# Designs tried in a protein design run: designed miniproteins, single chains, continued (5). Part 4

Each design is a single chain, and the fold is of that chain. pLDDT is the mean over its residues in the fold that is shown.

## One batch from the design tools (miniprotein)

Design m16105
Fold by ESMFold2-Fast:
Structure m16105 (fold): chain A 83 residues (1-83)
Amino acid sequence: SKEIEELIEGEPSLTPEQKEELRKLLEEGERYFKEGNYEKALEKYEEALRLALEYGAKKVARYAILKQAEATMKSLSEVLDRT
């Protein structure tokens, strides 16, 4: 999404290769989230967080944390609604 691109381009410390890796992970996470596959979305956001912390990409790391929370809440809501 454009939001993900703007987020990544706003990280001055990232190399082009690191930007591409983070973009792909966040876009894959967004795709799985939209498909309702919150487990796979969470996996992609967790990997994005790991790399963002490794690369010092604080804005991407914060975004990945928030997206992990959203994916977790959606997954839990599906379980709770069936109880």
Scores: mean pLDDT 84

Design m16106
Fold by ESMFold2-Fast:
Structure m16106 (fold): chain A 83 residues (1-83)
Amino acid sequence: LEEDRKKLKEIQELLEKADLSLPGRIVAGNIIFGLELPNLDVYGPLITPEEVAKIRALVEELHKRGLITDEQYERALKLLDKL
């Protein structure tokens, strides 16, 4: 639906603005969308503490804008705590 497309586009734009490496983008995508948890175990150790902070800030901004649910936000924070 058009509303879902607008939300996805805004999420993608915020991901690009976060200036993450390829591993950082993979980890951010997994955390935000709850995709492949095994990728977090593989790529998590490859990202810097600075990138973890950028992903956390991105998740907070997505939640503030209403682009992710409270459930997605809580899951994202729990996954970030594992990094």
Scores: mean pLDDT 72

Design m16107
Fold by ESMFold2-Fast:
Structure m16107 (fold): chain A 107 residues (1-107)
Amino acid sequence: KNEELAEKLYESVVKSIKEDYELIREQVIEELENRLGSEETAKLSEEEIEREIAITIAYIIMKTMKDLELPEELIKKVIRRILTEVFGLEEEEVEEIIEEAEKRLKE
């Protein structure tokens, strides 16, 4: 079942985030420095960096789960669960992050 696969992917992603968070953070900062420059990246608040990490994770999950031909609603359910349970984000912020990840995927 697609739901069983989604649950296993959720567990795998949560484990990866918990084990490799600092590595993910470093990669996101490098991407921001390449996009914005080191000076502008250094001006970003911790909250802005956390938001970019959340968008990057949502993007990776969305791309991976689409490659596995999972339904879009199931993909979004997994992402919402990660953003609320792991990142502690409110519903409005979660939906904004999903929308931004979808925009990046279409580029």
Scores: mean pLDDT 80

Design m16108
Fold by ESMFold2-Fast:
Parts: sequence; structure tokens; C-alpha cells
Structure m16108 (fold): chain A 89 residues (1-89)
Amino acid sequence: SDAELKKKIANALQALAGLPVDGVLDDATIEALVGKPRQEVVDALMEHAGLSRVVAESIIEYAARMAGEEVGETLTRAELHVLKILLDS
């Protein structure tokens, strides 16, 4: 389901951040992920959420577009806040 997918994505991001996994992309998780290489985040979504590379990349690119950011080598705070909004919706 959509809710289960969102929870898996949040869990993957929390795992990458080295924080407790509870399915919520909180501010502590965002701060831990700011400046992380985009490829590491894509890899974490594939490994921990079971997403294909195309789907993982599409989610992260969508967050960049919604944040008004260019797709760069590292994740910005604005992109991570967009991800939080999408996962909380």
C-alpha cells in the first residue's frame, strides 16, 4: 500500500542516518542526512526499502524538483524537508 511504501522509505532513511527506526522522518533524521551523497541515499532506499534503482532515483529527483533545487551530488535540507512532507501526507 501507499502507507506501507512511505513507512519503508522513512525506515530506510532512518537506518542510513544511524537513528532509531520508527517510520517517521523527523528533524533529527533530516539533520543527520543533510550533505550525504545522493548515491548513498539511493542505495539505502534500494537496500532497506526494496526499491528498484529507477524508483529510488525518481523519488529523490522528485524531492529536488519540489524543493526548487538542481539535482546535485549531495542532499540539501530543503530536499529532505520535501521528502518529510511527502512521507507525512
Scores: mean pLDDT 84

Design m16109
Fold by ESMFold2-Fast:
Structure m16109 (fold): chain A 73 residues (1-73)
Amino acid sequence: SLARAAELVQQGIAAAQAGDFDRAVEHLEAALSLPGLPEEARDAIRAGVGNAKAGDGRGAVAAAQRALEELRR
């Protein structure tokens, strides 16, 4: 569900804010595995994954927050 995707994205944000980029990627990839996500949310989550893998915590949080907005729209 979109609510479950939002929960996983929030967990990804919390992990990225804590500097745990491996866990941030894990939560964001779990969100991407869910069906029925809007394309804009998927693109934002993919950007968050890319930023987290690059060690860009600020970029990862910003992208994941955009994904959360798209999931709650």
Scores: mean pLDDT 88

Design m16110
Fold by ESMFold2-Fast:
Structure m16110 (fold): chain A 85 residues (1-85)
Amino acid sequence: SERDKAYREAVETLRKSLELAKKNPEEAGKLAVDAISRAALTSTDPEEIQKLTKLAAEVIKAMRDSKENLIKAIQKAIEYLEELL
């Protein structure tokens, strides 16, 4: 499905954001938020959309806190998307 393809692409992008998080946390966070948002746009499930929106918000908050929290937020988003595949 389009949703499953988008979720797989989002996971790949989020894994790239993890690689960037230590070197460029600002760019990593922006990449992660974009990936989560694009995944949410392909979902027709209100619960999935709400959870993805919360995960994107957690990434935004973590970008202001620490690299460790940013990495954790990105990992949480990956785990959630993979659970749905």
Scores: mean pLDDT 87

Design m16111
Fold by ESMFold2-Fast:
Structure m16111 (fold): chain A 79 residues (1-79)
Amino acid sequence: FPKTPRDEMMLQIQSLFNPEIAEYVKLMTDIGKTMSEIDTVNNDLNNAINNNSDPSVITDLQNRGDSLNAKLKELQDKL
């Protein structure tokens, strides 16, 4: 990921003129979004466990986490 807002701007500008960079930017964005979704699911799972939620809710959150981890691996394999 770009380390600064300037690096992000430069990457976005380059993607306007280079299709390969545009594909790379999209892939990196999808990876970042998937990682954020995994963090959210893990936080929701911890809250569900701490609140003694229904076991079906806990199982659903675990299954969502597994699916997101599989998606992350697929996206990283495309790099």
Scores: mean pLDDT 78

Design m16112
Fold by ESMFold2-Fast:
Structure m16112 (fold): chain A 89 residues (1-89)
Amino acid sequence: MEAEEEYERRLEELREELRRRGYEFAKNVLGMDELSARGYAEAMVDLAEGKDTGLWVPQTEEEKKMVEEGRERFRELEEEGRRRLEEAE
């Protein structure tokens, strides 16, 4: 069903956007190297999506805002996807 593919596509696009944002922050603000910045971005996306591994937590106000904004966007996307599935039936 197209609605399911659209949800998965949007989910992946959001993850990619947040990885880029986290990577840029880690490189430009935190001064991380390439590998550390990639790991930081992935951990931030996982936390924002609700996958709490307990391995990383936001330490600064800016990091907390980035995670919270990401969480809100994932929540909105999940609500829209659920609504579309209900409407498609």
Scores: mean pLDDT 75

Design m16113
Fold by ESMFold2-Fast:
Structure m16113 (fold): chain A 68 residues (1-68)
Amino acid sequence: ASRELSDEYLDLVMQEIELAVRLAVEPTEETRIELEGRALYIDLVFTRGVPRAEAEARARELRRRLAE
């Protein structure tokens, strides 16, 4: 559980870094929206202790609003 949580966190942070680098080199609305959703999910799950299903729903709603 704790090891799996740490591995999940590292994987998500690496994906966030990759999106941030992509946004810096080639800024697109799609990359920005995905980065914002990823950052929110990571903060909700690992910093605020929000259940993954709820965090995913909130991140999805944020991405939807930013795409409008």
Scores: mean pLDDT 80

Design m16114
Fold by ESMFold2-Fast:
Structure m16114 (fold): chain A 55 residues (1-55)
Amino acid sequence: MSPEQLQAQIDDLDAVIAELERLLATQDLSPEERAHHQDTIAQLRATRAQLEAQL
């Protein structure tokens, strides 16, 4: 994967993470929905860190 492709994927992940964080901050979510979104954010952040390590 090229550095430009890695950066594009990181940028896409950052956008998705920001969207989910906004939903957690602004929406009246159930405990199950909140836990699911938090878990998803954690997984996306882990993926982002792995991609960043390849730069």
Scores: mean pLDDT 83

Design m16115
Fold by ESMFold2-Fast:
Structure m16115 (fold): chain A 98 residues (1-98)
Amino acid sequence: SFSQRITEFDVSYDESRDQYVATATFNAPSAGTYQITAGIFTLFDRLVVLDPAGNVILDVENPPEVLTFTATSAGTYTLLLYRKKDLPLGVDLTITLI
């Protein structure tokens, strides 16, 4: 089965929104249901998942430790993690095809 750990994110600050955005991508090998699991010190207020075309397919405020989403195709998906205060403590996500 597919499983990928993501610890490297491109972090930017948006002064107009007073929030930090951590961005990462992963390559989904197939369509299917994917599970996102956050590591113990991974803190964020909102998670957004974009499909390969840039469409929002998941947008969750105050997400639980475990989330699922459906990928309709293989390809590069984008993860956006939002936080309203200081830079996120080290981001650690695991994405698994279930």
Scores: mean pLDDT 79

Design m16116
Fold by ESMFold2-Fast:
Structure m16116 (fold): chain A 74 residues (1-74)
Amino acid sequence: SRMQQLVQRIQDSAKEYLELKKDPEAPASRVTGAALRFMGDLTEGALNKEDFTPEQIAAMKAAGASVGMSMDRL
C-alpha cells in the first residue's frame, strides 16, 4: 500500500542517516542532507497519521526515536 511504502521509506531514510553519521569520511553536508530528508518523510507521516494502522504508527515512531526525533512533536 502507499502507506506501507511511506513507512518503509522512513525506515530506510533513518538507516541511511545513521550509517552516514557513523562514517568518519562522510562529509558533514551529506549527513545534514540525509537528516533533512528523513525529517521531511517523517513529517509527511505525522501529518497523515489517520491513514496508518497502529503498527505502522509505532514503526514510524521507532524510526524517529532511533535518530533522536519524536513523532508526537511533529
Scores: mean pLDDT 78

Design m16117
Fold by ESMFold2-Fast:
Structure m16117 (fold): chain A 77 residues (1-77)
Amino acid sequence: MADVVSESIKKILETSDKAIDEALKQGNYDAAAEIGKVARDTLGRIRRAYNQGASPEEIKKIAEEGVKKIEELLKKS
């Protein structure tokens, strides 16, 4: 359980850091800001789900949805 939460948090942080860096290199500050917001919202969702006793599968799904949103924002940049 804890390993899934830690891995999910790490994946969001690593994905958002890479995406923000790439957006900033492109001079797209609006995309960098939106990516940061999606990352924060996703981390909040993971924390709430964990506190409510959600399954590891639910937590993984939240992380996967967050990663997908971040990747889509970077592609639109």
Scores: mean pLDDT 82

Design m16118
Fold by ESMFold2-Fast:
Structure m16118 (fold): chain A 65 residues (1-65)
Amino acid sequence: DRASLEADIANLEAIIARLRQEIERLRAQLAADPSPEQQLELEIAEGVLALVEGVKNLLLSKLKK
């Protein structure tokens, strides 16, 4: 139902906020000391963020229908 979808979206937004904070920290670290390993970690974190945002957008599309 709508209330359940809204709750799920809120939970996903909390996860997205945490991931964005982690990505900002990784970007700051990479800017200070560039390395291939840190670059790969950042790319993985950004990929995970994109997947979670995709799930949120799917739930939003169901809510708006």
Scores: mean pLDDT 83

Design m16119
Fold by ESMFold2-Fast:
Structure m16119 (fold): chain A 66 residues (1-66)
Amino acid sequence: AEAERLVRRVAEMKGIELTDEQIAALAAYLDANPAKGIGRVLLMLASTPEEARALFEDAIAEAKAA
C-alpha cells in the first residue's frame, strides 16, 4: 500500500525500527487523516532522528486513539 510504503521509507531514512503492526496503524491513520498525516511526515523529514523518534511515538499513540 502507498501509505505503508511512505511510513516504512521515512522510518528507514531516520533509522527508526517499526513493527508491521505499527506501520499498518500509521498507514490507516494517513488514509483517514491525509492532511494531518502528511504534515506529520513532513515534520519528521525535517527533524533529527531523535526528534523523529518522538514524533513517531506520538503519531502511533494518536493512530490507536483515532
Scores: mean pLDDT 77

Design m16120
Fold by ESMFold2-Fast:
Formats: structure tokens, C-alpha cells, sequence
Structure m16120 (fold): chain A 68 residues (1-68)
């Protein structure tokens, strides 16, 4: 049951991080705000990884570890 929801959220996070790279912070922030209520812990972890220089693919691998 939760798998499809988690996959859709992962795609939203990846899109938001890509928008941040493009300088479209307003659009990225709107996506992040909408999912903050559901997954605050995951969002913090994803942002930390992105700031450390990990790629979107590497951040998605971290989500796989988080969901173990």
C-alpha cells in the first residue's frame, strides 16, 4: 500500500532538488512545503545529502536505505 505513495514522493523530491539547481527556488520550495507534513525527516536528509554534493541518483539511493 505505501510503496506507490513513497515512490511518487521520491519523484517529487528529485524534481524539487533539480529546480533548486536551476535557480527556481520558489517552485522548489512549494514542492518541499507540500511534502514537509508527510516526510520531514526524509526531507532534511535529502537536503543534507544535496548540500554535501551528492547527485539526485545518490539521494534516491539514500531514500532506499531510509525505507529499510
Amino acid sequence: RPFERLRRRSEAVAKALELKKQGKEDEANKIMESIRKEDRDWLERAQEAFEKGLSIEEIQKLEDEYLK
Scores: mean pLDDT 67

Design m16121
Fold by ESMFold2-Fast:
Structure m16121 (fold): chain A 65 residues (1-65)
Amino acid sequence: MEEARRRLEETLEEAKRKGIIKSYRIEGDTITVVVNEGGLETTFAVFRIMAEAVDVGYSLRVEWV
């Protein structure tokens, strides 16, 4: 879904802008996010990204720093 993909990309960019994630990369159908420090807000952001990624058919991989 093109709209769902755009929403996912907006969520990733906003999380990066807010400093919740350090970076992300898309490799085929897998999205890898590098997450700054563990916290409640970070946990919620990761769950939201995961839900949006699976909605578009992507797999999510999370790396913690």
Scores: mean pLDDT 75

Design m16122
Fold by ESMFold2-Fast:
Structure m16122 (fold): chain A 78 residues (1-78)
Amino acid sequence: SVEELQAQLRALGSEPSLERAELTYQLGLAYYEQGDYVMAAVAFHEAAETFALLLGEDHPKALEARRLSREALEKARR
């Protein structure tokens, strides 16, 4: 759930990590499934930035999260 993912993110703190990026990505998916496209876009963007920082800007995980952030923003504008 969104609540469980938020609790786990708080427990990890703000330090960049792959675990934090993956949980933030899952939070984006959960928001998207609920139709909260604004929050989904924010979460996917944060996950993409962390994946890019740790794995490289062209890494598949970073690219996928950026694509989903853009798709969520497009839905939010409708």
Scores: mean pLDDT 87

Design m16123
Fold by ESMFold2-Fast:
Structure m16123 (fold): chain A 64 residues (1-64)
Amino acid sequence: MPKHYTVVNAENGEVIAEGVFNSQEDAVKAAAESAGIDVSELEIVGVIELDADRQVLLVSGPGL
């Protein structure tokens, strides 16, 4: 089901991507596209559930 995701760089707190996505994978892919890196270079290092429809994804990667 689509949820609101905020994808944040775990090292500096920068918001990389934000929006409604069908999955965590789609949200991370959007963040990778925004950062200009391959999605395989991003790792989800933390998930914060704000409510049933909202999550914050903390990501790390050598290209960030």
Scores: mean pLDDT 80

Design m16124
Fold by ESMFold2-Fast:
Structure m16124 (fold): chain A 107 residues (1-107)
Amino acid sequence: HMSKEEKVEELLNKFYEEAVKILRDLAEGKISFEQALERLKEAVDKFVEEMSKYLDPEFAKELGELFYETLVKILEALREGRISLDEAIEQLKNFVEKLKEAVKKKL
């Protein structure tokens, strides 16, 4: 039986892994910026739906919105060559780690 905290952390890790794939595919020219935004929207919607099983739905929606806004800024910076792929992944990792800590305090 997985605890609520463990399941939430698992979902945050899965979102992180998908976001890293989007960043890599964009950096390698495998997808367009528009396709990256579409994949991000789908990943956020799935994340919000799954998180709403463990968190207040309004809070889950707020987290999804914050993820979308943060990832759009990182994707834009990466597309413009303002940051490297490694820097983009580091910024995303730091953001996810801060969210894990904040979410655990509400569980």
Scores: mean pLDDT 85

Design m16125
Fold by ESMFold2-Fast:
Structure m16125 (fold): chain A 70 residues (1-70)
Amino acid sequence: VSEEELDDEVAEALALIYHGIANIEERQGRKDAAIDAYKKGIEVAKTVKNEERRKQLIDYLEKKLKDLEA
């Protein structure tokens, strides 16, 4: 389904946008919203077709999520 499939560049950008949203929510004291944004970013990162970039994005966002949940 072409309309549901994101280009890798778009998927990577969207995952990083969710990271930016999570960072803003965290600074505003909205921890639950920040956690939600990171989880959405990870789900988008999982759609990246390039294995190396997908792994880098997931590892990065999961580390941020773990640090926030601590």
Scores: mean pLDDT 79

Design m16126
Fold by ESMFold2-Fast:
Structure m16126 (fold): chain A 99 residues (1-99)
Amino acid sequence: MLEELRAMSPEERRALARELLATDAEIRERALALARISPHPAPLEERELLWALVLLEMRALAAEGRAPAPLQEIVAAPSAEAAVEALRRLAAALGAEVR
């Protein structure tokens, strides 16, 4: 439930993300694929943890029918490759809006 995730401390959320990366193959594969293409200067392990947390929160929001459409495309993608493609489309759209 989304409210349970939001009640967690940052340390508790990071611990949950590490557990999910160890036990949930779907989250692990998608988080790693998204982390690898992210232009973020943080180490790969840190980017993977951040993406696992994003996927977890978006999954909770989607279960309540509350996920924003662009993020829902990433979460609902049928594969890690499809999630990467959805993120690339979102990044391109945001880049075009800034210019």
Scores: mean pLDDT 69

Design m16127
Fold by ESMFold2-Fast:
Structure m16127 (fold): chain A 100 residues (1-100)
Amino acid sequence: SFVKKAIELLERAEKDPFNGVEEAQEAARYATLAALNGEDLSELREKVLELIERVERLRREYASDPEKSKRLLQLEMELGVIEIVIAVQEAIERQKKEKA
């Protein structure tokens, strides 16, 4: 399952958010593949929203550290990409169900 791989990558990013950008980028790729494969993105959505909230808290805490702040911003941007992919896929699936 592409969703399972995306969640595993996000769990790795969560354990080390200052070094989680590459894991989040790979998770975004798997999120896109999951969407194209018609997988249920509900669990992935919950994980992304949880991690975004954590990253936002860390960005406030490390606002004065330019290196950590930059890494957290990059992570938040990649998580934002995943959120957009999920939102688009949920909208497409809703539209298909309403017209079927």
Scores: mean pLDDT 86

Design m16128
Fold by ESMFold2-Fast:
Structure m16128 (fold): chain A 83 residues (1-83)
Amino acid sequence: SEEILKKATQKLNDVKKSAERTAAAFPEKREEILKLADNALKNVSDLEKAVEDLEKLAELAREAGDEQTAEKAKEAAEFLKSA
């Protein structure tokens, strides 16, 4: 559904913006965090890969202490699993 893809893309853009804050808080993993967020958005039509990238991003965000980004990434992953 185009509507599901549009909503998924909007959620992933929100996650990407939040991931920028996580990357700032976790400089040792900055490139990995930003790459995971970008890859999830680029691969939104490959649901399994997008979910995998989002789940890994949520773990790194939690490790960085950015619970808000962790929750957004987890929510986006669950949305994609349900689509």
Scores: mean pLDDT 81

Design m16129
Fold by ESMFold2-Fast:
Structure m16129 (fold): chain A 65 residues (1-65)
Amino acid sequence: PKEEDIEKAAKELEKEFGIPKEVAKAIIEQLSEFSEEGIENGVKYMKESGLSEESAEAVKKAALS
């Protein structure tokens, strides 16, 4: 995945969920190891947990990039 996309998504996870940036980056990198369907399911779970649609889209873009 692109470092720039990971950095953006990690900052959004830190803002909305209070996840430390390093942990957020690790979560996104781990998510990127999944299939496209697995990534979509992970992002859906994050949205159900209260992540905004804009931040969820950033996470999805980072994991797919």
Scores: mean pLDDT 80

Design m16130
Fold by ESMFold2-Fast:
Structure m16130 (fold): chain A 70 residues (1-70)
Amino acid sequence: MELIEKFKKKVEEILNDESLSPKEKALQLGVLLGLARMAVSVDRSLSEEEKEELIAYLTEAYNAEKAKAA
């Protein structure tokens, strides 16, 4: 639970940072997505559904900013 909230908060911080361009937001979200995939691969407390939902949430945020940067 708390791990998911931490990643969601980081996504919101990146998306709400007015100093960052969509390209810069996409880059930072891409790095965060990579870190989240690593974190869920070693976590034993989260359910498979919770892991999938977290990765989907981050992937959607990353793809949305990447589309704006194109």
Scores: mean pLDDT 82

Design m16131
Fold by ESMFold2-Fast:
Structure m16131 (fold): chain A 66 residues (1-66)
Amino acid sequence: GSLESVKRILERVKEMYEKGERDLAEAILDILYGIAKSENDQESLKLIAETYKELGLTERAEEIAK
């Protein structure tokens, strides 16, 4: 399902971030957030917010969690 696809993308984003591809990982995460927000996919938005938080992007996580 779409949620499973989102989880797989988020896993890849975390791997990229750990490898030092931080700007690229954040760009992919921002694109995923835009898609989930346009679709009003609350479950995906929650996972995306948690991923921003895990990566230390706390301000972005707070914006999504409102």
Scores: mean pLDDT 82

Design m16132
Fold by ESMFold2-Fast:
Structure m16132 (fold): chain A 76 residues (1-76)
Amino acid sequence: SADEILAEIREVLAGMERVLAQLLSPEQLAQFRQQLAQTLAWLESHRDDVELLRRALEHLRGLLAQLEALKALAES
């Protein structure tokens, strides 16, 4: 369902915020939090398009994986 996909999207976005909180300055993190909130609001406005939400979730999961990989590299 759209609600289930949106819940998964919220979890992925929270994961991105947690990774970036360790990499960004407080000012940069605040700007990124605003972008994440806008992205979520946009996706919620398209909750009738389940295929769009599924594709967005897939791409966001890929981005989170890349951020985690970048964090691991930065900690080397």
Scores: mean pLDDT 86

Design m16133
Fold by ESMFold2-Fast:
Structure m16133 (fold): chain A 64 residues (1-64)
Amino acid sequence: SEELEKKAEELAKKLFEKYGLNITDEDIEREVRKVVLENPDLNFEELYELVKKKIEELKKKELE
């Protein structure tokens, strides 16, 4: 839904602001949106933890 898309956008903004990531904003937004859409019943904190793991995996691939 549109609410989930907005939630994903807000979550992505907090992640790249807080972590100072070496990953592009587009990659972060894509992963956040996917996680939010796949888990519509999870609250913000739960979604945040899931996206953190996805970002760590992306960073790991970047080093390879």
Scores: mean pLDDT 68

Design m16134
Fold by ESMFold2-Fast:
Structure m16134 (fold): chain A 71 residues (1-71)
Amino acid sequence: KKKVIIKILSKFGSIYKAELTIDGETYEAYIIGRLGVNVYLVQLVKTGKIYEVKIKSVLAEGVYEGEVLKE
């Protein structure tokens, strides 16, 4: 399972603009949906690739540690 960090930047209705950090690289992303308790769909802006991410802990306000469940 891959560890990720999600930083929330802003909210637009039901969608959040965020930064996704995976393998030391930071990508612009949108949180486009919630699938369950602490499970979110995160889409990369540049590639359109969608990750299913489970949030594991809160690191700071708006900053979350998670793991990739599906890609």
Scores: mean pLDDT 84

Design m16135
Fold by ESMFold2-Fast:
Structure m16135 (fold): chain A 73 residues (1-73)
Amino acid sequence: MESLRKAAERVLERVREMVETGKPLSERFSLKLSLGVEAGLAGIVRGVAKIAKDEEAEKLAREAQELANKALA
């Protein structure tokens, strides 16, 4: 499950960085596209984590997906 947890952590970190710094006025479309991709990846990782019963990976992926979706709203 190490690779799954690392994948979830990386997605969460990228989403946090995008949201934290995400002024993006100049890159609005690019940032929204990147956030959409990360939200999709987080959803996939979350689904796999649920099947694998990796609660830590599922929690991290869920946080990434929720954060990205909130930023896209």
Scores: mean pLDDT 75

Design m16136
Fold by ESMFold2-Fast:
Structure m16136 (fold): chain A 56 residues (1-56)
Amino acid sequence: SLSEEEKKAGSALLFYSALLGIDPVELLGNEEQIREVAKMAGVSEELVRKLLESNL
């Protein structure tokens, strides 16, 4: 199962992607968007990148 921080990051990823009308995988390699998701979730940018990489 996902940790509490991973759940927060996952929720923020889905929410942010929906706001932009894009697939979450399109955020991989976009450091500005990764920063915004991390900021929104209150987690590290590294955790956001790890979650994106785990689903590719």
Scores: mean pLDDT 78

Design m16137
Fold by ESMFold2-Fast:
Structure m16137 (fold): chain A 88 residues (1-88)
Amino acid sequence: PSEEEFEAEVTAALAEIYLAIAKLDLQRGDKQGAVESARNAVELADKLVELGHKEEAARIYRSAAEIFEQAGEKDLADEVRKKADELE
């Protein structure tokens, strides 16, 4: 694989880890921690868009939006859902 393919694989894996952390934070009542982890996943999804991995990025955006909504961050959820919709 190319350096770019490896970077995309690592970026996607890190985003999934942040989404998992955010879901655990929500289950524990840590809404602030959930928002922080979901924001990190969104930044990694932005990198996936730059690398041409739009389908993976859209999936991460949709998952992050759900976390933002559950954390009470409706405006962030709407923004990130729009990002996902624009890719597909």
Scores: mean pLDDT 87

Design m16138
Fold by ESMFold2-Fast:
Structure m16138 (fold): chain A 61 residues (1-61)
Amino acid sequence: SKEELREELEELRKEAEKIDSAAGKALVHDIEEVLKNIDKLSEEEIREILERARKALEQLK
């Protein structure tokens, strides 16, 4: 559901906030923009964004 995907994005945002770098701050900003527009996105679009954000976060760890 969109609510479950929203919760996963919020958790990723929290993890990205722990990364004290410009790239980490950019990832937080990108996730916040998706959260602001979540009602305008399909579940499939949100899942694709979530997968890309997870991969980006792993590269920053």
Scores: mean pLDDT 82

Design m16139
Fold by ESMFold2-Fast:
Structure m16139 (fold): chain A 88 residues (1-88)
Amino acid sequence: SELYKENERKAIEVVLEALEASDDPELQATARRMREADFETQVRILTQLELEGKIPKEAKIKLYEINLEFATDPAVKERIKKRIEELK
């Protein structure tokens, strides 16, 4: 789905910007690897960062905001909004 690819590309860019803004050399090195990688590899790296809890809070908020833009179910929208407020 083109909509799925658009959502994933936005998610990847949000995470890249947050990693690049980090003062952590490991996260900056990960951002460089992601910039050089193909789309499928970027998705794999993003998944690994999420599993390891390495995604910065500010990026997690933006990821939820992207999901909120693509959500159509009112119950899902309310759940996402609550998660955003919990992270602030």
Scores: mean pLDDT 81

Design m16140
Fold by ESMFold2-Fast:
Parts: structure tokens; sequence; C-alpha cells
Structure m16140 (fold): chain A 59 residues (1-59)
């Protein structure tokens, strides 16, 4: 048969930035989901200013 290809991995990172400078990042690889929260400037939760999703595929 054909030679085996390297295993493909999908990585999804989601970062939310609130109007008060709170940053929340979620990383998903395959079936594994991990969340991480960082606070810079104001520590209070506010309305979300922007959401960034980054999808990467590794071979």
Amino acid sequence: GPPPLPPARAVVETTQLTTDGTEKTFVSTGEVVAGETRVSGNATAGPVKSVTDTVRTEV
C-alpha cells in the first residue's frame, strides 16, 4: 500500500479580550480542551471586546 502519512493534528485556540483588559484563552487539540485565564490591567469582568479563533493543522 501507499506509505503512511504523518499523523495530522488539529489545534484550535480561542482568545477573548474584554473591554477591561481581561484575556481568556482556550486551547483544543483533538478531544482535549484546556482553558487559561490571564488578567492584565483591570481585573473585573466586562463585556467582550473581541474574539479571536486560530485553527492550525500539523502534519
Scores: mean pLDDT 52

Design m16141
Fold by ESMFold2-Fast:
Order: structure tokens, then C-alpha cells, then sequence
Structure m16141 (fold): chain A 71 residues (1-71)
């Protein structure tokens, strides 16, 4: 649901702030699958940022592109 996607984004942001980029990426990936429009774009953008911190630059760029196309 939209509410569930928003909650997952909030949890992902907390994990990201704590430096837990793997947990953040997993939470944002889940949020992106449940969200649509702006909410999905937001989750994909955060997923991209988390993946860059993990050194997965190619996958991060892919999700950044998807986020840009979604909005």
C-alpha cells in the first residue's frame, strides 16, 4: 500500500543515516515495488544513493535513471 511504502522509506532513511547501506537498499527496494509515481521515484532515488555507498555504481545509475523517468 501507499502507507506501507512511505513507512519503508522512513525506515530506509533511518538505516541510511546509521550507515547501514545494505539494510537501507533492501528497504528502499521494497518501497519502490509497493509505491507508484512520486513515491516510487523517491524510493528509487534513495535506493540509488544506498547502492553508490555500497560501491555498486552501475546498478545505482540504473535506478537513478528509473527514478528520473518515473517523475
Amino acid sequence: SRQQAQQLIAQGRQAFRNGDYQTAADLFRQAASLGTGQLKAEALAYLSASLFHLGDDDTAMKYASQANKTV
Scores: mean pLDDT 85

